# Designed miniproteins, single chains, continued (5): the designs that were tried, part 95

Each design is a single chain, and the fold is of that chain. pLDDT is the mean over its residues in the fold that is shown.

## One batch from the design tools (miniprotein)

Design m19521
Fold by ESMFold2-Fast:
Structure m19521 (fold): chain A 74 residues (1-74)
Amino acid sequence: PEIDMKEVQATLYRMGGEIAIKNGDYELAVKYYTKAIELRPDDAVSWENLAEALEKLGKHEEAAEYRAKAEELA
C-alpha cells in the first residue's frame, strides 16, 4: 500500500509532543501536538495531551475546550 505522508508526519509530530511533555517543555509540546491535530484531527490522544500541556502553561480555559474535543472523539 502507498504510504500516507500526512499520517507519517502526524505520528512524528505526536512523538515530538510526547518527548517535549516528558522533558517539561510544555510550550514545545503545544506546538508539536497542534501540528499533529492539523494533520490528523481525529487523534483523541493528541487533543488530550495538548490540553494537558495547555493546563501546565496556565491556559485553563483553552485546555478545557481541547479536553472536551478529545472526549467527543472517543
Scores: mean pLDDT 82

Design m19522
Fold by ESMFold2-Fast:
Structure m19522 (fold): chain A 61 residues (1-61)
Amino acid sequence: MSVEELIKKADEYLKQGNIDEAKKLYREAIAQLEDLHKKQPDNEALARRLEELKKRLKELE
């Protein structure tokens, strides 16, 4: 499942009120982006995307 697909499913779970499943999918998306960023540490777009997703997850915690 792509990062985009994980985020889409997480948003669907949030609409259902299933916050735990949404958090799980956001964490999976973050993990995939972190793996991409470690291979491309100078990619500022990936770094910013990671920070945005981490902020979303923190708001749900």
Scores: mean pLDDT 81

Design m19523
Fold by ESMFold2-Fast:
Structure m19523 (fold): chain A 61 residues (1-61)
Amino acid sequence: MEEEATYRLVDVATGEEREVKGKVKYLSDFFVEVITEDGTVYYGLRAGDTVLVFDKKKIKK
């Protein structure tokens, strides 16, 4: 089930925080894929409205 909301992304390598609007898709109980409006996908662990980001990918439409 996809959920569209505003998420706080925290990069685990840099500690940088940013807010994005997008859809969350659960890959496991805590491991999620965040698909943003610009087609960037972030992979991380979700804790409420916060996602600890381990990787990112640009999707071509």
Scores: mean pLDDT 74

Design m19524
Fold by ESMFold2-Fast:
Structure m19524 (fold): chain A 100 residues (1-100)
Amino acid sequence: SREELMRLVLQIVAGATLMYLKAKMKNLPEEIIEKIQEITDLASAAEDALLAGDYDRARALLEEARKLEDELIATNNPEIVPSMRRLRELIDEALALLEA
C-alpha cells in the first residue's frame, strides 16, 4: 500500500513534468502552461510530504493538483486532455490509497 502510493505519486510527477515540457515546446497558451507547472510543483511537494510521513499534507496537495487537472480537462484542448485524464486517474488512485 505505502510502496504503491509512492509509485503512483512518482508517476504523477513524471507525467506532469513531461506534459509541461511538451506544452512549452508546442507553445500552448500561457495559462495552460502555468497550470501544468503548478500541477508539477504540487505533485513534487506531495512526494516530499510522503517521504516525510505527512499523509494529511500529501492528500491536500494532491486534491489541489486534481482541481487544476479538472480545470485543464474543461478547456477541451486536444493537446493536453488525454494525458491530463490519465494523470487524474493516477491522482484518484493515490487519493483512494490515502483514504484507506
Scores: mean pLDDT 88

Design m19525
Fold by ESMFold2-Fast:
Structure m19525 (fold): chain A 68 residues (1-68)
Amino acid sequence: MEEVKAVIEDAAEKLKTDMKVPEELIKKFIEEALKIVETETDPEIISEKLAELLKKVLEEYEELKKKE
């Protein structure tokens, strides 16, 4: 659990520093990622859902840029 949380936090930091993703989307990513880790028991399913969540966050970021 600690190791997975560290990976989630590292990904969030890279989204903020490298991609300039807004804090609102980063917060949403962290909250959803933690829910996945807490509700899923299969490591492969956790990994798959985390990858899909990251893709979804990036897509939402592109939509925000398009609106503004």
Scores: mean pLDDT 75

Design m19526
Fold by ESMFold2-Fast:
Structure m19526 (fold): chain A 56 residues (1-56)
Amino acid sequence: LALAKIGDERAIEPLIQAFNSPDEGVRQEAEKALTYLSTVRPQLAQKILSQINPQR
């Protein structure tokens, strides 16, 4: 379970990278995956949002 948590957090990095991709298809897939993570792990939603919008 602890390893699974770490895995989920590690998965956020590549998903955020994909969300910032210039490729529309990659961005859409990342958005869906991030939305899924936000639904399953609400606490991670805050971290995800701060990562995709770290600055104003």
Scores: mean pLDDT 66

Design m19527
Fold by ESMFold2-Fast:
Structure m19527 (fold): chain A 63 residues (1-63)
Amino acid sequence: MEEKSEKERLVEEFEEAKELLEKEGLDGRVGKRMLKDLMEKLGLKSLEELEKKVEELKRELEE
């Protein structure tokens, strides 16, 4: 899907995964697993690529 709703969802899921990772505190593996799942879904191999993708999406949503 290449609609704006998907962009918003990806940004939201990324933020939720990061928040979950911080809330886990003790065991952040779950949050990291969610982030890796997002990377795999988007065909990305690194967290850096995912973060850049999300940042770009945020900018597009703002514009």
Scores: mean pLDDT 71

Design m19528
Fold by ESMFold2-Fast:
Structure m19528 (fold): chain A 67 residues (1-67)
Amino acid sequence: GDAARNGQAGADAGRAGQAAAASVASYEMKLLGGDEKAATEGYRAGTAGDAAAASRHGQEASLSAGG
């Protein structure tokens, strides 16, 4: 239903925002002489946690809208 779509859209928007922020952070870390591999690993760890939180929030929003 629409509640599930809204939850998914929210999760997707959150992931897109995190991807954009991680891309900028990775670029800045490279400019500062950082390791791109370390930046990529940090991005993976961060997005895994945020994706789980966003998915749970989407599920809660779906349940709240339905009941």
Scores: mean pLDDT 57

Design m19529
Fold by ESMFold2-Fast:
Structure m19529 (fold): chain A 56 residues (1-56)
Amino acid sequence: METTDFSDLSEEEIKEVIESLKKYLEWARKNLDPETVKKLEDSYKKFLESAEKALK
């Protein structure tokens, strides 16, 4: 897994990416099947954890 994707981003940019992803997941919860949403949340959980680590 590449951690370099966040090394060139500011804290503000990382926060914006996190917010955009959260909004997408909210849309998915309203428009997609629960099983599909769970798969998306599982996939994006790793991305969100990486982004949160970059904010430290």
Scores: mean pLDDT 73

Design m19530
Fold by ESMFold2-Fast:
Structure m19530 (fold): chain A 55 residues (1-55)
Amino acid sequence: MKEELKKAVEETIELNGDVDKVIEHLEVILEQLEEEGADKELIEILKELIEELKK
């Protein structure tokens, strides 16, 4: 899951070429996961990916 999520994000950026759109989608997913009380480890990975993409 974690490695698959990172790979999917990288592939999405490569295919769309619009990192800002990908970041927006990931932030929406992060909000949904936090509201649902999802796995903290998954939330941390998603936060790290979003921060990495913003750099």
Scores: mean pLDDT 74

Design m19532
Fold by ESMFold2-Fast:
Structure m19532 (fold): chain A 84 residues (1-84)
Amino acid sequence: MPSQEELDRAVVELGLAVVIVTSRKTNPEVSELAREALDAVERGDYERAAELLEEAARKAEEAGDAETARLLRRIARKVRELAA
């Protein structure tokens, strides 16, 4: 069975993949920031990933996409838990 950390990381990676794909045409800036955050998670740079996710959430809110902003904030919270 995977560890809790491995499961939390997998949930973060899946959530980011969803944001990348769903935002690609409608909000390319959010999609690009989510992709950079996924790269940071994959290399274990959780501080950088959290920063990128907070910026992506702000841009999603500015674009009127409250659903994507809420998802990005939930992912950022999980990433901070992994950084601690």
Scores: mean pLDDT 83

Design m19533
Fold by ESMFold2-Fast:
Structure m19533 (fold): chain A 62 residues (1-62)
Amino acid sequence: MMSQEELDELHLRVQELADRMTSLSREEQLRLLDELEKEMREAGVPEELRRHVVRQLRRLID
């Protein structure tokens, strides 16, 4: 399970990634989402939080 500090760091990283995604190709955006989902899963991020993050970023793609 992630610590609060790690969760806050993840949140900031996700926000920065969201901003960057608007300048990336659709293929690159999808690759980053797959890698982020995998990284969050490996880091033990709760399923609800992982779903929320992916959903937010996916809205920027489509």
Scores: mean pLDDT 74

Design m19534
Fold by ESMFold2-Fast:
Structure m19534 (fold): chain A 61 residues (1-61)
Amino acid sequence: MTPEQEKFRQRLLKEANKIVEEVEKEKAANPSLTQEEADSRLTERVLEATKKIKEEMKKEL
């Protein structure tokens, strides 16, 4: 694994943990939110975080 890949992995894990906490809070605040909707939100936000981290790392190169 390259140093860049390890940096990406570390940043993604940190952001993913924040996203999980945010989605859990949203589920607690909205009882009508289904598990399917929560999973969709989690997936979408993780994909957005992945794109953002890749873009930030390209600027650092």
Scores: mean pLDDT 79

Design m19535
Fold by ESMFold2-Fast:
Structure m19535 (fold): chain A 77 residues (1-77)
Amino acid sequence: SVPLAELTDEQTDEIVARLEASDPDNAPLWTAAGLLAVASANPEHRARIYRALADKAERSGDTETAERFRKIADELE
């Protein structure tokens, strides 16, 4: 089964913390984060993952993608 819809707040906190501490060039990790952001059933968990993706895009110089992901996170209520 896909556990994305069953992630707890604590599990989401751990995932986001690992993403924020990770190398922006860790492509497998950032690809997995993108899938979690799309597939998660919890809007708050999705928003947090999108914010981590936005911060990674900003660090990579991709301001357009960063702005887009921040907007998605802000719209998740």
Scores: mean pLDDT 70

Design m19536
Fold by ESMFold2-Fast:
Structure m19536 (fold): chain A 62 residues (1-62)
Amino acid sequence: SIKEIEEAFKSIEGVLDAEVTQVGDKYDVTLYREKKPSKAEYDELIELMKKYNVGSVNIVIV
């Protein structure tokens, strides 16, 4: 579900908020952060993208 994907991405350290949109059979995610992800945070992001069939992630620095 969209809510499950949103909560999963919000669990990544340094994520302030996450917005999830369904696009066909995939999802697009927007992540709000104060700073660029670390390598570990980026690796976790890639694993979640594969798990939840996420087609794109847009990272917004606020």
Scores: mean pLDDT 85

Design m19537
Fold by ESMFold2-Fast:
Structure m19537 (fold): chain A 61 residues (1-61)
Amino acid sequence: MKIVFSKEEQEDIFDAFEAMIDAIRNRALAKARARGDPEEEERIERDARRMRELLRRTREE
């Protein structure tokens, strides 16, 4: 679909989404590490990678 944003604005939006994913991941990982929960760390990293992959595919339009 055609987005009514410039290429520069679209890149800023994608960069903001990546920053949000990283912020949420880092916060969740810090809590899991404090608890010593390696399974939760793996889940958080897997979910973060999946979200980044979906974002990357959208950006490749």
Scores: mean pLDDT 77

Design m19538
Fold by ESMFold2-Fast:
Structure m19538 (fold): chain A 58 residues (1-58)
Amino acid sequence: SAEELLEEARRLVEEGEGAARTLALVALHDLQKLIEEGKLTEEDLENIRRGLELARAA
């Protein structure tokens, strides 16, 4: 799940423009930071998933 979200966020950063790319960059940064800190929760995964949904819609 976390790995899949990382791949999706990276793809949206590479393929996105403007607001879509910015939202994907924020989601990617937040997810990477939480993984590195060992603090990733299910709530964080849900929030990141919603961020990527907004990025796709932008």
Scores: mean pLDDT 79

Design m19539
Fold by ESMFold2-Fast:
Structure m19539 (fold): chain A 64 residues (1-64)
Amino acid sequence: AEENYQKGIRAADAGDLETAKEYFEKALAEDPDNAQIWFSLAEVYRALGEKEKADEYLAKAKAA
């Protein structure tokens, strides 16, 4: 979980949102109750312009 999460952060910092999304999804599959991963995915979806998915993932993060 931690390794995939850190790879996602590095990809996002580099502006590679597609790679960031893939790594965060892998991290989420390993640790589905981790609010920080849900927040990170919400931010990626927001940056991609997918507001509805960003809002959904943010709500999930707040519930975790």
Scores: mean pLDDT 80

Design m19540
Fold by ESMFold2-Fast:
Structure m19540 (fold): chain A 85 residues (1-85)
Amino acid sequence: SLKEEFDELIDRVKEAIENGDVEAAEQAMKELRELVKKHFTDPELQAAFDAMVDGVLADIQAGNREAALERIDSLRLALESYFES
């Protein structure tokens, strides 16, 4: 399911962040952004999730591991709320 694809990508991002693998984390975030663009046709929802992705990427690139993990958990909750609607 689409929810399972998002959950798998989020788990990959979290694992890469925890292992200090910046390249793997950035790649998984790019795949997450592509899934959002492919499946969310509402421009406001696309913009909101794109902003969340940008925030996670900024923290990953800055080496702010704890902040990046908190942001990705917030992104997961936002996606879960969308699928439960």
Scores: mean pLDDT 83

Design m19541
Fold by ESMFold2-Fast:
Structure m19541 (fold): chain A 84 residues (1-84)
Amino acid sequence: MKPDEAEVKDALGLIYLALGKKDEQRGDFEGAAESYEKAAQLFTEAGSPLAADAYRHLADVYEKLGQTEKAEEWRKKAEEIEKA
């Protein structure tokens, strides 16, 4: 990736991560899931290790939505990044 594009994606990912945390604090788990999903995508495209943090938050939100299978899937993705 071009370094400037990766840096922009990482910065945008941080914004979506912050939005997801705010939504989660308000009990808007659907909104939090959307924001964390965008953050994870942007961090992954940027090659950022923060993708693991976004996937972990996404897993927690899916647990709260009662979607246990999806939560386990996202948790596994976070572990794969943390082990890299």
Scores: mean pLDDT 81

Design m19542
Fold by ESMFold2-Fast:
Structure m19542 (fold): chain A 67 residues (1-67)
Amino acid sequence: MSVAEIVAGRLLGIGYEIDAELSKDPEEAEVLREAGRLILELARREEPIPSEEELLARARERVAARR
């Protein structure tokens, strides 16, 4: 993973956090926050960032796994 890809991943993660704060749906907000966390985890580990569909699917799975 290049430095540019890491920076892009962090910016995308911040974008999802902002979307979560602006959401009126608590369930949607929780999924968006989890997607942001996933992107930041992947960027910190220098792992490839998946597609938005895959990322949101993984975020939904993590949210479901919490309870």
Scores: mean pLDDT 71

Design m19543
Fold by ESMFold2-Fast:
Structure m19543 (fold): chain A 55 residues (1-55)
Amino acid sequence: MEEAIRLLERAAAGEPLTGDEVDIVLDYLRSRGLTPIFEQLPPPEAFRAALEALR
């Protein structure tokens, strides 16, 4: 859980993620029901919106 949050913070800051890191983040977001955000927003904005939703 903490690792996925840290990866989300990095992605929201515009850092590139590896495929494995993206899978970790997406698996965590699926567990929280937040994946629909990625259908509406481009990746950097989607990661920021997901972080806000996790507050």
Scores: mean pLDDT 73

Design m19544
Fold by ESMFold2-Fast:
Order: sequence, then C-alpha cells, then structure tokens
Structure m19544 (fold): chain A 77 residues (1-77)
Amino acid sequence: ELSETQKILKTLVDYLLEKGLISEEEAKKAYEEIEKEIFGEVLKRLIIKFQEHNGLEPDGIFDLDTRKALLELYEKN
C-alpha cells in the first residue's frame, strides 16, 4: 500500500525514536504526515534531526544522500 519512499521515511522516524532523539508523539505526527503524503513541519524537522545526527547538511530535504545514509545505517548495525 505505501510507496517505497513512504516506507523509508517511516524507517527514518523509527530510527530517531529508537535512538531517543524524538518523542512517541512526534513519531505519531510524522507517521500521519507520511501516510497522507503531506510534507509537513514535523516530518521536515525530523529529517533535519536525522541529518544533523549523521553529519549531513541539515536542509530537511529527503534527497539521495539522506536516503543513502539511512540505508547504510541498517547495513552497518
């Protein structure tokens, strides 16, 4: 049902939640934005947090570099 991009974005939210970098309430709001295909302020803020935590440029854009960094984390761990 969800696109590949939506699944990867949910993985990013799950990663931040598991690291204790976001609240369960923030994760819930981000999931709602992802499922509705809305690029909202919550999702953008979480992408920025992920980028900052992983040494990427914190532009809040889910680009190829951000996607690659997320996928590589699951390969390294």
Scores: mean pLDDT 79

Design m19545
Fold by ESMFold2-Fast:
Formats: C-alpha cells, structure tokens, sequence
Structure m19545 (fold): chain A 85 residues (1-85)
C-alpha cells in the first residue's frame, strides 16, 4: 500500500533528523526513500540500490533500519489499541 510505504519512509527520515549522530548520507538515503514512496516505486530492491549508491556499508543498515521502523510502527499500533481498549 502506497500510504503505508510513505509512512514508513517519513518515520525513517524523522528518526534520522532527530538523531544527531546520523550522517548526512543516511539522511539522504531516507529522503530518497521517501521520494520513491511518494512516487509509488519504493521496493526492497530500490531501497537497496539507494543504499549502495550512497555507500555499500549502509546497505544492510538502511534495510535493517527500515525493518526496525516497521516493527516500531506495529508496536505503536498495538500499544494504541491496548491503551484504547
């Protein structure tokens, strides 16, 4: 779903902007992912390609971070459901 991918990419960018230790290259990766999500072309393959273009050492980190953000999103949804219920 396009909206879900945009949400994930937005959260990744927000995380990186709020983390002073994160490099400008990592923020650039997050911005590119958000752009692709908005265009509806964000896939695991395109995310890997961006990470590789900006630094091979960031490939696994970028993918792992995206997976972690997905887990965080699921946890937030579950916590909100528990708090509401």
Amino acid sequence: MKESRIEMATKLLELYENTPEVSEKSREVAREMLRLAEEGTLTSESAIAIAERLGDERTAAAIETADALRKIGDEIDEELAKRKA
Scores: mean pLDDT 67

Design m19546
Fold by ESMFold2-Fast:
Structure m19546 (fold): chain A 55 residues (1-55)
Amino acid sequence: SFEEDIQKLVEAVKEAYERAKKEGLTEPRTIELEFNGKKYTIEVTKDLVTITAEK
């Protein structure tokens, strides 16, 4: 379900965010992943995480 997909996506984002914070990144890092046939672009910085869903 969409809710299940979101939970798993959030977990992946949390891991990426924690890694970025540990590395002290100040520039955007882009992570692309696919969940249940949908593509997601995750932009991670030290201060902000942005998630964009693709079709």
Scores: mean pLDDT 70

Design m19547
Fold by ESMFold2-Fast:
Structure m19547 (fold): chain A 61 residues (1-61)
Amino acid sequence: LPALSPEERLEQQRFLTELVERLRRGEISVEEAVAELRRRLGDRLSPETLAALERAIREIG
């Protein structure tokens, strides 16, 4: 990940952890999880990192 403040890094980690847990519980669909990822982190991450995370989410679903 690109350089982030400690606060931003913690928020990103908590967001990703919650997103994965909600996906694993079936509370959200894969498409909803990908949309949420793009909405929250699309402008914060490189295209390559974003694509890797989207692929990981799809592999969980």
Scores: mean pLDDT 76

Design m19548
Fold by ESMFold2-Fast:
Structure m19548 (fold): chain A 60 residues (1-60)
Amino acid sequence: MEKEAEEFLRKNEELIEEYAKLLEQDIEKVKEAIRELILSGELTPEEVIEDMKNLLEEAK
């Protein structure tokens, strides 16, 4: 849902910034991609957090 997607993006902004930096992508584009994934139901907010954290940890 739109409100839930926006709340997710707000609460996880720092994590999303680090993720975008790791991918060498514009944070705006990464936020839009995450919003679309949540709104389409492809991924839950929890799955998005897990994927981002896992990729950041593996990159160390």
Scores: mean pLDDT 77

Design m19549
Fold by ESMFold2-Fast:
Structure m19549 (fold): chain A 80 residues (1-80)
Amino acid sequence: SEREKVRQTSAEALRELADYQRDHQGNEKSAEILEKAAKRLKEGEDPVEVLRKAAEELEKLGDETTARAVRQIAEAAERS
């Protein structure tokens, strides 16, 4: 289904961001938030809600740049 494809695409994008945060930025906490969100997407949770929550957790952590990237993924998911 279209919604399943959105979850898979979003989860892949979050995993790529998590790998970047861990391997290139040393941001283990940001990577953990992104990995948990990707897992929830693979488990069939609503993509927009999962992505919005992840962005809010990243903003609370002070990682505004990664939060902005996640919000862009959420906007793309909402339009699908």
Scores: mean pLDDT 84

Design m19550
Fold by ESMFold2-Fast:
Structure m19550 (fold): chain A 66 residues (1-66)
Amino acid sequence: SSMEKERLKKKAERLKKTAEELLKKGEISQDIADLMIEAAEALEKGDLERAEELDKKAQRLYMQEA
């Protein structure tokens, strides 16, 4: 639906903004930021499975780097 696509697009925009802000603050690595941006791009395309895979990879990497 059109509303579902808009919701996913807004979620993707927030995720990209969060990744950029956290990277600028030095709170996450470039590798984590790249995974978050790729997840956001997957959300924009409606690829929920790919977005979930990338989110899980970002979380795993964050736990390893913390």
Scores: mean pLDDT 86

Design m19552
Fold by ESMFold2-Fast:
Structure m19552 (fold): chain A 87 residues (1-87)
Amino acid sequence: SLEKAAEEFAKEAKKIVKENSDLSKERMFQLLAEVALRIAKRVNDPDFERALGNALTSYLVALKLGESVEEAVELAIKTLRRLVKRA
């Protein structure tokens, strides 16, 4: 289920942010991208891959607009959940 994969990403992303609050924004993005790539490869679904790409993009845009890492991750998760429900 794409919804299950989206919730897996949400759980791992929130855990990474909580456990790595001292990391740079760039290093945090690398960890989030590594998790996304691992889940995308396992799911092997082009709609899910596109949804993850959009979620990571919303994270980067939120940071550029001055949002915190925690707020940027919440926006990424919200974007992923929204797109997966439409697939």
Scores: mean pLDDT 85

Design m19553
Fold by ESMFold2-Fast:
Structure m19553 (fold): chain A 64 residues (1-64)
Amino acid sequence: SPMEKKKDEAIWRSFLRLSDRYGEIIERGLKENLSGEEVMERIAKASEEINEELKREIAKIEAE
């Protein structure tokens, strides 16, 4: 259905955002000589934020 495709596109865009954010965090960690543990924590926080944004976007699509 059109709604299912719209949800899938939102999920794909979210995965691309996660991939980009992970790369940015890792590159910053390497440049700034951060510990792996600190990098893991920053990745976890970014994942939580993007996942919450995706859940809200899906809810909006389903409410249409």
Scores: mean pLDDT 87

Design m19554
Fold by ESMFold2-Fast:
Structure m19554 (fold): chain A 65 residues (1-65)
Amino acid sequence: SSKLKEEIQKEVQRLTAESLRNIGDAIQEGIESGDKELMDKKLEEVNKENVEKIKALEEKIKALL
């Protein structure tokens, strides 16, 4: 029980960190290119992917409860 909870918490932390890094990368690329439209488009794509990953993780956790 405690080990499963710890493993789930580690997966949540890992995906959260990955999602935030992807947002940071999109902002950095926007700054380097100076292209506001490119930055907005990349952020929209990253945010969509992050929402989908969060939903998939939520369903996975609920299936284990």
Scores: mean pLDDT 81

Design m19555
Fold by ESMFold2-Fast:
Structure m19555 (fold): chain A 114 residues (1-114)
Amino acid sequence: SEAARRAAERAAEQREVLRDLFIAELPALLRDVAALEAEAAASSGGAKAALEELVAMRRAGAAEADLLRLLARRAEESGADAMAAAFREAAATAPPDLAEQRARAAELQAEALA
């Protein structure tokens, strides 16, 4: 029906807006744990739980790129394939974490000295 078609079009537009807004804002929030905690505190329900999980992962030392890849996988598992692709692209362009760079350098040095 025409009503169902219009509802589907509006849902698709909302997903695209949320994708663009969420991806543009999320990398900055992931870099600033205090800002991410503030956003979690201002949220409710499932959004609050999801943001609190991201806070816990960042405090445990998870890199921005790794969290974006996790979000891409979860989006794909929920059938949001376009959102998953956008998160994977954001993860691929994220700056490397200094801890990851140090770990990789240590691995290469150990291999060279063997």
Scores: mean pLDDT 68

Design m19556
Fold by ESMFold2-Fast:
Formats: sequence, C-alpha cells, structure tokens
Structure m19556 (fold): chain A 74 residues (1-74)
Amino acid sequence: SEAEREAEALRRAVEGVIEKARELARQGKVEEAKELLRRAAAEAREAAATSTNPAVAEAAAEGARRLERELAEL
C-alpha cells in the first residue's frame, strides 16, 4: 500500500539522517550533527502526531525515539 511505502521511506530517511550525523561527529562537527538530529527528531515527532495512518505514525514515533537516542549519545 501507499502507507506501507511511506512508512518504509520514512524508516530509510531516519537511517540516512543517523548515518550523516555519525559521519559529521567523526569529522569533529558535533554541533552540526546535534542540530541535524534535533531537527529530524522534531520533524518525526510532527509526523507521528499528524499522520492519519497508524503504520506511518508508528514508524515516525519509532524514528523520533531513535533520533533522540542518537542525540543523547553525542
């Protein structure tokens, strides 16, 4: 379904953000990595709150939790 494709795309997007943030941190750009993760987590939280599809909302909520955990570990 379209919602399942959207949920999968969101999961891939979250993974991409995490990988980019980790690379920035490896380069010593820790504040840039934190800003990227903060913005992505806020966007994921918004998606979780506003999505009408439960699968998309759950993927967004899980993504936000994962992004917030990565931010806390920097």
Scores: mean pLDDT 89

Design m19557
Fold by ESMFold2-Fast:
Structure m19557 (fold): chain A 58 residues (1-58)
Amino acid sequence: MKEEFLEDADRLIEYAKTESKENQDLLIEYFKIVAEKLGLDESTIEELLKRFEEVRKA
């Protein structure tokens, strides 16, 4: 389950590159909510958020 989520997260981050910055912010919020519901570690959630920040910088 957690591994599947991380793989799907990679695909969604790639998709986010084609979206507006506003939509990227919504995707970040979605990731945070889902990760919290799955009981991911705070450090794992931070890693996902950092990867999204990299997409936004590009």
Scores: mean pLDDT 73

Design m19559
Fold by ESMFold2-Fast:
Structure m19559 (fold): chain A 73 residues (1-73)
Amino acid sequence: SAAEQAEIDRIRAETMAELAAALATVTDPAARAELRRLAGEAADRFAAAKTPEEAEKIREETLKRVREILARS
């Protein structure tokens, strides 16, 4: 439905904004490369998402990976 697509788009936009904010704070080249790869993977996963529940799972997994990268950088 249009409402479900709007919810997926919102979750994607919020997740990608948080990932972009994390990338803006990191100066380590290796961590930046990992975050850029993660952004590409997340974008592909969101493009394939069919339900808000799938989008929430992608968000949760993506932000967990962001936190792990930031903890090491």
Scores: mean pLDDT 89

